# Ledger of designs, part 70: designed miniproteins, single chains, continued (4)

Each design is a single chain, and the fold is of that chain. pLDDT is the mean over its residues in the fold that is shown.

## One batch from the design tools (miniprotein)

Design m14414
Fold by ESMFold2-Fast:
Structure m14414 (fold): chain A 72 residues (1-72)
Amino acid sequence: KLVLSPLERAVLEALLGAGGAPVSVAELAMDLGQSKATVSRALRRLEAAGLVRRVGPGLYELADEAAAREAL
């Protein structure tokens, strides 16, 4: 079972709220009150777990919406 940090959880909730649209690292950093470096690190952990994928420079989306909802 994947254990999520509070930041990883907040990132997944933001991506779920985007309805499958890609979200930028800059937007997530601003919305969550975190640095871009901190958000990028959380996104890389979620990507390694198969929950998100990078679709462009600084752009991420859910790789598996059902798995993301189950992990929350």
Scores: mean pLDDT 81

Design m14415
Fold by ESMFold2-Fast:
Structure m14415 (fold): chain A 89 residues (1-89)
Amino acid sequence: MAEKIRRQAEELDKAVKDAAINPGEGDRRLSLALQRASPEALALFLSKYLGKRDEMRELARLAREGDPAARRQIGELIGRVLNKEVDKV
């Protein structure tokens, strides 16, 4: 896997864990990490928690292209990941 993709996926994982513990500052960091993430990194991050790697890759690609429905769906999936991390705290 490319170093950049792995690094961005790790930044998303760290940001979502921060958001679960410290919602105010963590939410800001998560938003910034999401803006910086490539579609492949976002798909890798989401599939780590939720599976469905090919579906996550397609959603991330569509969201990058500006599809509002794909962007909304990714937001909902990120919310599910965040809830899983909150439940662990």
Scores: mean pLDDT 78

Design m14416
Fold by ESMFold2-Fast:
Structure m14416 (fold): chain A 76 residues (1-76)
Amino acid sequence: SGAEIAAVEEAAAKRIAELKKDYEDYKKELLALMERRGVPQSVIDQQLETLDRSLQILIDSIKKQKAAKIAEIENA
């Protein structure tokens, strides 16, 4: 039903928003820690880039899961 599809879309959007917030909070903590330890900026940048790539993989996974659930609802 349209209501079930809307619920799946809302759940996916909330999960993505929570992931983005968690990653942002983690990046801030990691930055503060690495700056306190005198880690070179190039190393910090590399670690942040790795986190950004990991976040994108998770977001893409959520989008695929959302599409699969919607297809199941439409074929029920």
Scores: mean pLDDT 87

Design m14417
Fold by ESMFold2-Fast:
Structure m14417 (fold): chain A 84 residues (1-84)
Amino acid sequence: MDQQAIQTAVNTLRSIADAAKLAGNDEVAAYLEQAAQQVAASPSAREAVQVLSEAREWLESRGDLGSAHGLGMVLSGLLGAAAA
């Protein structure tokens, strides 16, 4: 169960990173690609939640509220998986 939720989160992070690249925001794209790799390496959904929370806070600190909102949606899905 955790593995499927983690793979969904990785795919979503990579999709957001690709959108950031298209927008010319290479720093955001690189950060999200690293976050996706860390999530993929997480042994459980609970540990992946920490990585996503830190990534969302970093995006908010940079004023990228749209990408931060997108990560919030992924975080909600992982929190549901971690609670199950």
Scores: mean pLDDT 77

Design m14418
Fold by ESMFold2-Fast:
Structure m14418 (fold): chain A 82 residues (1-82)
Amino acid sequence: SMDEEIEKQLEKLKKAAEELLEAVKKDPSLFTREEVEQAFERAKGLLDKLREKATSEETLKKIEEAEKYLEEIKKEVLEALE
């Protein structure tokens, strides 16, 4: 279903964010604050599109939880760049 496809995309976004955090922690000099902020802005845009396609309130809640998770990881990534 569309909602199952959305859940798979949410998992991919979470993993990508986690991988970015690990990469920045290992080699912060390879990343700029602007690149990180742009990456998370693109992720937010994708979440907004997924929200429009969600057919159930349960899936909308999962999108909201993913958005909060990505915001927390974004904060950690930006802190690792300092």
Scores: mean pLDDT 87

Design m14419
Fold by ESMFold2-Fast:
Structure m14419 (fold): chain A 83 residues (1-83)
Amino acid sequence: VEEKVKENFPEEVYKKLKEIMEELGLEFYEVKETEIDGKKLLTVVARTKEGKLVPLGSYEEGEEVETVLVKLEGTREALLEQL
């Protein structure tokens, strides 16, 4: 799964996902692929040590890296409030 994330996302996005997961004690579980408006949408799902699934967010192929990083920061803040 980690390899799939590394292959499908820009390096900056992969590093940010890795940082969030290490901070929150999560591990990569799955990358789900869907199609919206003719573009591929990728949803990264992580798992807690207890086996709870945590979606880290959905990312559109071709979306600007800076936009994706801002979305991930919002996800990080939301998860810190929930976990």
Scores: mean pLDDT 74

Design m14420
Fold by ESMFold2-Fast:
Structure m14420 (fold): chain A 71 residues (1-71)
Amino acid sequence: MGGVLAARGDYQRAIDEYQQRIRRNPNDYRSWFALGSVYDRMGDTQRSRSYYQRALQLDPDYQLAQERLNQ
């Protein structure tokens, strides 16, 4: 079923969308955080932490990113 195979691309599609937002607005800390969340879901903890750190650099008061880094 083509739909089942297409679902496997959902993480890559999300990554591409958030990367596009960041290219248009590099100060979009929410998109940096969203990339971190995608990589966290994929089990890539090193990349997720790097993106959460970027979100905090842009907005140090962003509690969600702080909570993720405290793991």
Scores: mean pLDDT 77

Design m14421
Fold by ESMFold2-Fast:
Structure m14421 (fold): chain A 71 residues (1-71)
Amino acid sequence: GEAALRELREFAEEQLRRVEADPSLAEEAAQAIEEKARELAASESDPAVRQELTRLAVEAGRRIAEIREAA
């Protein structure tokens, strides 16, 4: 559980920093976060953790969209 959530949070924060520096990377970053969340969810047996992984990915996507719109 917690290890997967931590990994996705750290990955999402790295991708968000990249998009802040270069908004043209927004779509690539959002896709990478979704792929990472799916990969982590595939090895997770706890449905609550899988739901939280999805929630984190959706939230990161919203933040990326906001950066792209501001650029």
Scores: mean pLDDT 84

Design m14422
Fold by ESMFold2-Fast:
Structure m14422 (fold): chain A 85 residues (1-85)
Amino acid sequence: MKIEEALKKAKEEFEKDPELVATILVDLGLVESVEEALKDPEFTIRLMAAVILLSEHPELDVDELAKELEIPEEVKEKLKKLFKL
């Protein structure tokens, strides 16, 4: 799956149920609260795209993916812990 495809999928899921997407990210420890996730929908969509990509393709380089999706270092470290090989 391409990054562009994952972003489209993440945006579609967020548009259908933004609270569910926010809850998934909170449960994964990637965001602090549903309210914080909903304050920055663009970041939340990018972060959900990273989760989708790493779930389907655990072999992907998290550092490169975080750079492409503009994910901050603190969240990148959490992604590495969740999707370690």
Scores: mean pLDDT 82

Design m14423
Fold by ESMFold2-Fast:
Structure m14423 (fold): chain A 70 residues (1-70)
Amino acid sequence: MKIEELIKKLVKAKGQQRVDIAEELLNYVAEHPQEVEKALKLTEEAIKNSKDPEVQKIFQALKDYLERRL
């Protein structure tokens, strides 16, 4: 599924690619509001499984955004 691919890319991304992928993810969720719950679950899993504090910060911001869309 597209949402899973975007989250995987975001975990691996650095610098400008991270910004571009985050924008694609936000646009995808805005176009597919039915995917918000799935995106939230995958985001929570990324936070729990990541050992990189920068990745955790990015996914925490994404989680806060998604919770406001539920």
Scores: mean pLDDT 76

Design m14424
Fold by ESMFold2-Fast:
Structure m14424 (fold): chain A 69 residues (1-69)
Amino acid sequence: ADAEIARVAALTREVLAPHVSQEEADKIAEDMAAALREAHANGQVIAEVRTVLDADGRPVVEVRLAPAP
């Protein structure tokens, strides 16, 4: 779980690197990691990870969660 969350955070930084500052990419990745840790604490697991465009046309990483088996 922690390793998977770290991988998603790294992907978030990579996807955002051409579009935002390193500081902003780090903050967004940290916020995503915190949200995923909270979801894991509530018995959820990462079921799917995809990249989508937000309302401003900026790529963001979207995570689908499912109950732990």
Scores: mean pLDDT 78

Design m14425
Fold by ESMFold2-Fast:
Structure m14425 (fold): chain A 93 residues (1-93)
Amino acid sequence: SEIDKILEVVERLEKELREIAKTLSPEKRNEVEIEVGVIAMTVGTLLTSQASVDEIKRSLIKVLENGIKHFKENNLYEAAKVLEKAKKEIEKI
């Protein structure tokens, strides 16, 4: 299903961000962990509310765009690239 494809993208980005976080200072690690939490909370809330695939995609893309901007402003360019890739994959679903 389209929801399963979205969840696969989210699972991959969480795994990639966790690996990046291990290489960072405590302060920067915390910034990555907060973003992972925001993404997971957004997906969980939309799934429990039985949101449509289109609503899940729109909300997730917005959260990813905000995360990309935040990471770039904090010089977390590798983490930003993970979110940019995930955004492109979600847009193709």
Scores: mean pLDDT 88

Design m14426
Fold by ESMFold2-Fast:
Structure m14426 (fold): chain A 78 residues (1-78)
Amino acid sequence: MDDEVLRKLLELVEKEYGKDYAELARRSIEKLREKGASLGRRIGAIELVRGTERAIKMSVDQVLKYSLENKELYNSLV
């Protein structure tokens, strides 16, 4: 389910970027959820919260790695 996938991604983000970033990402996901955005767009919002190129690239790499290990996440993105 989207909520479970996003929860696991937020835990990953917290380990890599810290609690402040994860909390801001959670708020961005909630805002996009109200707009009916896809899972991919909600993941993108996590990257945009800090507005840094390194954070964006690292989030994409982590999502791709997690998607390869977890086919369910990959299917949610397409």
Scores: mean pLDDT 56

Design m14427
Fold by ESMFold2-Fast:
Structure m14427 (fold): chain A 95 residues (1-95)
Amino acid sequence: MERPPLTPEMQEMLEDFEIGREAARYAAAGRYEEALELAEKAGAMGVFGFLVEALSLAAAGDEEALRRIEEVFEDLPERFRQAVETARWFAEKLR
């Protein structure tokens, strides 16, 4: 089956989503400067990507990664703060 080409809009949404996921991964690794630079570039789909990665870490029980993400909370753009709070709430509910 031939894979249909992604529309430019779909490609931009996927790229933004991956930027958000990468920002969460850098924060989880303690690479805060890189995490904040990516977060500043990310739009709405990037916020969603960040949330998905943070929820994945919460589901895995990676408390150290979540703590590191929380360390950049105050420096994150406001749009990301709800994603971090949602991941924390989810982590608490899993316990």
Scores: mean pLDDT 79

Design m14428
Fold by ESMFold2-Fast:
Structure m14428 (fold): chain A 78 residues (1-78)
Amino acid sequence: SAMEEALAYLEEAKRLIDKLEEAVKNKAPKEEIFKIMKEILEKLRKAGALADLSDPAFMAELEELEKRLQEIIEKINA
């Protein structure tokens, strides 16, 4: 179902955010960091496009991942 595909993309985004946090901690090249960020944004976009956005549990998970990504971006730019 579309919702199962949306949840799969959300799970892939979670794994990529963990990878991004590790890359930032290890001072990976900016090119690698930007590549991971692009992949995260693509997965989050696909999840949002397929999901029922009236589902509060899905929206809460999506918002948490978007918040985590924003915090990492702010940390990189500091």
Scores: mean pLDDT 84

Design m14429
Fold by ESMFold2-Fast:
Structure m14429 (fold): chain A 99 residues (1-99)
Amino acid sequence: SEAAAEAALAALATKVLKEELKEILGIEADDSATGDELVEIANKNIPDPEKRLEITKRVLEAVLPAAVEIAPEDQREAARALLANLEASIKKAKEVIAK
């Protein structure tokens, strides 16, 4: 079920990224667009690193909790700690680089 879990996480990340690109750029990507293709669209159309960081934060906030829940039990505590630290780091970086 690892391959199925990875596919589900990739689909979730793709969905969130696609929704953010539609909201920020008004670009409605094809339903078949891959995560890499959506990242390329973001990089080409969003030169502002603060906006790219915000999109990255939103994708991670959606994907990482789901990834933690599918992690092996012996790794879940460490995974949750890494998620919390990453979310705090993204928030701090956004506050520092905003204006």
Scores: mean pLDDT 68

Design m14430
Fold by ESMFold2-Fast:
Structure m14430 (fold): chain A 60 residues (1-60)
Amino acid sequence: MTEEQAVAMVLAFLDRDPEARATFLADPSLILRFLSAMFPEFDDAQLRAVAARVREALLR
């Protein structure tokens, strides 16, 4: 899975689950924990890159 695919999947998940989206907006630090659980194949650098892109999208 590419980082672009991971970002798209997380954003689609949050779009379909308003409660999860609200939780992530209230505590953005949960994004990294969620990504670590969802994408165990990603290393720390990839998880941080995906988390940054998801956070940027949520804060627009």
Scores: mean pLDDT 76

Design m14431
Fold by ESMFold2-Fast:
Structure m14431 (fold): chain A 95 residues (1-95)
Amino acid sequence: SMDEIEREVIRILLRGRREERYEEAERELAELAREVFGEENVEPGGAELTKKAAEFVESLLDEEAVEEKLKAAGASPEQVELARRLMELVREVEA
């Protein structure tokens, strides 16, 4: 469910800020990014996967081209919608 993914992202973000579990939060975000983009598009390995997850989250904060970039990268309509909702949630949490 989209709502379950949204709730999990909020939990990860709040945990990373409040409990100094930055590495754990990055790992969980990397798993979410792998689920969204597909495992075959992300090399298995902490540093590379974590970097892609961080870049994914960072890209969600830059609204102007996020949807177009994802569509150009071959993202499904469901993945684009997930990114839009994650962007909205990140803004809500950071505000």
Scores: mean pLDDT 52

Design m14432
Fold by ESMFold2-Fast:
Structure m14432 (fold): chain A 83 residues (1-83)
Amino acid sequence: MRERFLELAKEALREGKREGREDRGVLLAYHLLKMSEEGREFKDDEEARREAELLYFGDVVKGEVTDEFIKEAEEYIKKALES
């Protein structure tokens, strides 16, 4: 399960860079890795990706996509990918 979420997070980061939407890619990766840490289980990768998109949408709607949150997310992702 952890390896699956790591690959999905890497894909989100890659897509963010490709599309010029790095902030979105970072936050999607953050939510995917957080859900993995919380022990959340999904039927397939599409469901996990959909949940990450919903969490990101929630961040946007609440005005929580700040430089501080993005930096925190980047630090979290770095630690998760180094483990």
Scores: mean pLDDT 81

Design m14433
Fold by ESMFold2-Fast:
Structure m14433 (fold): chain A 88 residues (1-88)
Amino acid sequence: MIDEAELLEGVSRIGSAVSRLSRERLSKRKSSDPELQKKALELLDESVRLFDQSAKYAAQGDLKKAQELHDKGVKLMKEADKLDQQNQ
């Protein structure tokens, strides 16, 4: 049985970690378009911040705010992934 607050906090923490790892990998990769790479890195940095905020709100029991921040973080992470795919 899952606890909704615990699940949302955990998933948001994982999202933050994944975005950080993606950011580090992308920053060390040679790319065909450096400007596109910089934009993707900016999106990943913002995604990390949103996931970190989501985890904090989930831990505080503000599940609605946590969900909104998590969803925004996921959108930015997907946008960064699209830019990275376009650059490969």
Scores: mean pLDDT 81

Design m14434
Fold by ESMFold2-Fast:
Structure m14434 (fold): chain A 74 residues (1-74)
Amino acid sequence: SAEREYLRQYLASHGLSATEELEDEVLRLVRQARPPGAPMEPWLRYAVEPLVAYAKSRGRTTITMEDFREVRAL
């Protein structure tokens, strides 16, 4: 999807990638949480900013569902 490709390109701009499982979960949560009619792309950026910061702080280049669960527990 266009939203998935946007997410991949955004993460790549930070030197990062995500597992397909994490991509699916982020897309699901953003679809559920964003206001009706709002564009996906700003909400995707907002949703992954803590994950980007977490990955960089730990020297990781691939973000997984385990990383996502750890960030949510913080």
Scores: mean pLDDT 83

Design m14435
Fold by ESMFold2-Fast:
Structure m14435 (fold): chain A 60 residues (1-60)
Amino acid sequence: AELDALIEEFKKRYEKQIELLKNSLKEMGYSDEFIDSVIETLKKIYERRLEELKAALEAA
């Protein structure tokens, strides 16, 4: 489905952003534990956003 392709594109974009953020935080001297916590929180937010997007599009 076209929707699945769009969701996959957003996923790939977010994965790249997460990688860049992780590298930036590491260079700024933040701990691995802090960085992992931030990344885990962001992944959960993105997962919820994808589910919300799916639900909204299915309701339309």
Scores: mean pLDDT 78

Design m14436
Fold by ESMFold2-Fast:
Structure m14436 (fold): chain A 84 residues (1-84)
Amino acid sequence: SPLEEYKKILDEILEEVRRMVEQGASTEEILEELRRLEEENRDKIKEAVEKMTPEELKEAKELQKKMGEEIEKLLREAEERDLA
């Protein structure tokens, strides 16, 4: 389904950010990679969203918020590591 495709993309982005934090990547390196991944997946995300029902769109928006919060948490963890 379009929602499952969207979830997969978000999960792959989140896993890459998590991997980078675990490998000691700087906040700047993580932000650069996030920009690259967003650019690469822009068309796929747009296509998936355009095929969604109103109910799937609500769920996708909630997933986007939750993923954004998790990424922000991971970026804070990377920043704390850089300061140590």
Scores: mean pLDDT 83

Design m14437
Fold by ESMFold2-Fast:
Structure m14437 (fold): chain A 80 residues (1-80)
Amino acid sequence: DELKQRLVSEGQRLINEIKDLIEQNRDKLSQETIDKYLAKIKEFQDIIEALQHHPLTQEEVDELLGKMKELLDELQKLLS
């Protein structure tokens, strides 16, 4: 329960940060780049939803959140 709650809350926060960054910088991003990041967000949302139906480990949560944080960091670097 706590691991699933952590994954959902932190995952949703990261997704919102990525979406906000895209919206604030839409004029600096190509449509191809926007579509790519939105597709990655959808993929992460689908994985989070699927994982709600299975036993979850700390390692799995850390790995998924790490990948989402990496995506945010890549987008921030692209906009620098």
Scores: mean pLDDT 84

Design m14438
Fold by ESMFold2-Fast:
Structure m14438 (fold): chain A 100 residues (1-100)
Amino acid sequence: SMEEERERLRQRIRELANKIFDKAVELKKKGMTIEEFIKELEPLYQELADLLRKVLTPEQAERVMNLLQEAIVKIMNSTDEEAEKIKKEFLEELDRILDE
């Protein structure tokens, strides 16, 4: 059904968002700059943007991408404990937007 296909896309979006955060924490541990961070995450950001456009309006998709960028910048300046909280708060907001 269309609902089952939409739920599969939502699950893929959640999995990819988790992967982006895990990669961001890895890059932070390597001491990368924000510019290098963005460049390394670029392919994953593109894949996420493409998936979001399939289930969300353009305005909702842009809002998610902006929230993700803000969360990644916060991770660069966070402790490991704060990074996990930032990830959780983003994923909770992502789920809220996906359910709109």
Scores: mean pLDDT 84

Design m14439
Fold by ESMFold2-Fast:
Structure m14439 (fold): chain A 86 residues (1-86)
Amino acid sequence: SIKDVVAATIKTVRTLADRAKQQGDDDLASILRNYAMLMQYLLKREAYDEALKVAKMAYDQFREMYPGSPAQKALEAMYEAIKKAL
């Protein structure tokens, strides 16, 4: 289901936020944590069209700020998962 697929991608984003925090990158940790929280909120409200827009914004932002990073790939996977489930 869309809930299972997006929940898995949110877990990946949270794991990357935890790693960033452990490495002292508080800015990266905060950005990733905020996207994970927002996506969880949108899923709970079943706001799938808004979730798709936010996932695209996150993916586009990380393509510019963190190109080729694990974070960019995780956000791309989140965007593609939501897009495919609609």
Scores: mean pLDDT 84

Design m14440
Fold by ESMFold2-Fast:
Formats: sequence, C-alpha cells, structure tokens
Structure m14440 (fold): chain A 99 residues (1-99)
Amino acid sequence: DEYLEKAKEAFKKGDYISAGQYLWAYVFKIPVERVEEAVAVAHGAEAAFWGAYRDELDRLRELAKLPQEEQAAIWREGAAEVMEEYREELEKALEEIEK
C-alpha cells in the first residue's frame, strides 16, 4: 500500500508527523486527498503547539526568574523527550504492521 511506503519513508527522513498521518491513513483507508490535507494541518498544529508552549513557559513566574538560556534549555529538553517517545511509538507500530 502506498501509504505504508510513504509512512516508512517519512519515518526514515525523521518526519514523524507525516509518518504518523500516513500510517493512520493506511490503517483506516483514508482517501489520498484527505491524507495530504491532514499532513499539512498536523505540521501547522505542531508549529503552533510548540510556539504556544514556549510562550507559556516564558510567562511562568518561577521560570521567568531563571536566565533565558536556562529557560530555553528546559524547553528544548522537554520537546526532545516528547518527540523521542512519539518516534518510538511510530517505530513499534510500523514493525507490528510489517511483522
């Protein structure tokens, strides 16, 4: 199925958001036009989510007392952890579908 191949290629390229959307489309047999729209929306939502999360962190009273470099480090650490968990879940799902 072309969606499964697209999911694997996106995963190999480090595009976990696209990989997830294509894998979802493969499982539920979603029409191709909606898959591409869902991918675009998911990327937009990801950017908006991280923007809002960073702005919220910058406004927290306790964190606002820390130097900006330390605040940025805390944000980057949290973002990296969430993305790594998502990657691991996608990898497991792709492997379960194949074997």
Scores: mean pLDDT 62

Design m14441
Fold by ESMFold2-Fast:
Structure m14441 (fold): chain A 66 residues (1-66)
Amino acid sequence: MGDAAKGKKLYEERLASVYGTTEEGPGPNLAGWSREQLLAWLRASSRTADLSDQELEDIVEYLLTQ
């Protein structure tokens, strides 16, 4: 199970400069995406390829709590 607080920090460090915040972001529309879809997207991203499965789960928990 992911940690949304850690996921927020990772999202802000790795993805927010490209995708913006989840509320304002010009990136892909993530509203209604499942945990599996978010994990697949993060695993395909060069910006998160160096992160562990646990860190990817943390980002997913953050995105699902918005």
Scores: mean pLDDT 69

Design m14442
Fold by ESMFold2-Fast:
Structure m14442 (fold): chain A 87 residues (1-87)
Amino acid sequence: MSDEELEQQKKIIKSLPKGTKVVLLFEDEEVAEELTELLKENELVPVRVESVDEAVEVLVADPNAVLITDNEETREEILLRVAERLS
C-alpha cells in the first residue's frame, strides 16, 4: 500500500461512527497492525481476516461494515462476491 492510500484509509477511519466494524485484509502485516491500532484508538471494531471468503462473510452479515485492503484485485473480487450473495 502506498503512503497516499494509507492516508486516505486513515481519513475514512476517522469519519466512521463509533462501533463500526472495519474488515482488514492485508498482505502487509505491518500496515495491518498500524491500521488495527488506529481503529481501536477511534473506538471502531477491527476485524482482521486472512482470506477473501472470510471478508465476504463479514460484509454480507453486516451491511454497515467497511472493507480496507491493500490489493485492488482482491477488493474487486470481494465486492463482486458480496454483490452476488446479496442478489
Scores: mean pLDDT 78

Design m14443
Fold by ESMFold2-Fast:
Structure m14443 (fold): chain A 100 residues (1-100)
Amino acid sequence: KKEEAIKVIEEGKEEMLALIEKKAPLEEIEKVIEEMMQKIFELMPNMPEEAIEKIIEEAVKFVEELKKLEKELDEESFQAAAKELVEKWKEKLIEIIEET
């Protein structure tokens, strides 16, 4: 169960990094996040409510930070910062999953 969820997170990270590299619209990155979240919840239907809430809160925070970076930074600086944010997001999701 956890191993499959972690694989979904790793695949989602790689897809988001590819989108950032090719300068895709944030809407495409948000779709990857939505699909990843749906798959994780489907794989772990018995996840504690507190863990589900943490995952949703981190997803909202991640999207808000991406939008802020897009508004404040040039394209090259945005790509670098967004890639770092994706790595931190991945680490946080895996941590929540492993603690479950």
Scores: mean pLDDT 84

Design m14444
Fold by ESMFold2-Fast:
Structure m14444 (fold): chain A 74 residues (1-74)
Amino acid sequence: ETAERILKEAEERLEQVLADAPNIPFDDAVRRIAEVAKEAMERLEKEISDPQTLAEAKRRIDELYREAVERIRA
């Protein structure tokens, strides 16, 4: 599933940023997380033709973004 693959790749990239987060400034970590989410949403818009699947995948990216930022704040 194309959307599932893009979401999994975004999750893996976010975990890499989270692993580095203790060693970089908070603002830099948040910026990297935002970049991963933006790139994932751009890929979804390019590769997913079904509006419902696209909307659901974008909501999941937004949730992953929020969770990653909260994990850094904790």
Scores: mean pLDDT 83

Design m14445
Fold by ESMFold2-Fast:
Structure m14445 (fold): chain A 77 residues (1-77)
Amino acid sequence: MGMRRKMLEAARRIAEEKAKMEEEGVSKADINAKLMALGKEIAEREGLPFGVVARIIMAIMAGYEPEEAVEIALKRG
């Protein structure tokens, strides 16, 4: 039960940071770069594969909600 919950918590944090950067007027490219760096930190801290966290970031950048982003990441690997 821990891994799916950690993925959902990661997805929610990534979505929150994206929203903050969009409010600050950061470009989509810079948001993506910063979220990938944050995702690497989260992956190392939580023991998640970075590839899974990267797929969550890609889904959130595409406009999916955190819960949907987790399901997309799981279906792709």
Scores: mean pLDDT 83

Design m14446
Fold by ESMFold2-Fast:
Structure m14446 (fold): chain A 62 residues (1-62)
Amino acid sequence: GMEAAMANARKLGELQGKGLGIYTGEEEVKVEVEQVGDDKLKVTITAGDKVLETVSPLSNLG
């Protein structure tokens, strides 16, 4: 449903904010969002030489 998509969007925003909070200096922060099939989202946050990957399930989109 739509509610699950909005919850996932908020969580992605929080992860982006945390990444920037850690590397507010000279490092470029790159955020990539990739759909893995129709049931999962993969989020990759790259800041300098550090990479954080998370996989979140998608709850029923239409």
Scores: mean pLDDT 58

Design m14447
Fold by ESMFold2-Fast:
Structure m14447 (fold): chain A 90 residues (1-90)
Amino acid sequence: DEALRAAGEALVAALRAAGFPEEADRVAQAADELQTVLASNDYSAEEKRQAVDTFIGNAGLIADKAGSPAVRAALDAFAAAARAALEKTL
């Protein structure tokens, strides 16, 4: 999903710009893993939903730590793109 990939790249860039490169690297890996799960036929609808919810929850904790409005906005955009990608795979 190109929209999800673009939103993930924007979130990672926002975290790096905010001074959180280690968190950005972890989020980049988790976003790639989420894209793989959503594109796969090996996962159930419930497993895909759980993967999206887990990512958003964990990234939300990182955004809270960052205290950056730009990171929060990028996360909100990623969450919307991830939910839209989930609907396409269900």
Scores: mean pLDDT 86

Design m14448
Fold by ESMFold2-Fast:
Structure m14448 (fold): chain A 83 residues (1-83)
Amino acid sequence: SHMEKKKEYIKKVIENIRSFLNEEAQKLFDEALKTEDVRKAIDLIAEAVRVNFSDKAGEALRESLEIRVGDTSLEERYRKLAE
């Protein structure tokens, strides 16, 4: 389903950034991968980035991920124009 594709995309993003995280951040990251709730996963990823870098970096990542998961994508806008 559309929601399952978004969840898989988030898991891939998490795996791609894993190498940039310290041990404490990696634990939060692993919790995010085990979560069934996409929103909770985003919060855990943002917390992992906060712990590894800064509060500002964590918030920026959370906002970016929420835009891609929650809001209408550019692809959806283009699909609507084709209708």
Scores: mean pLDDT 66

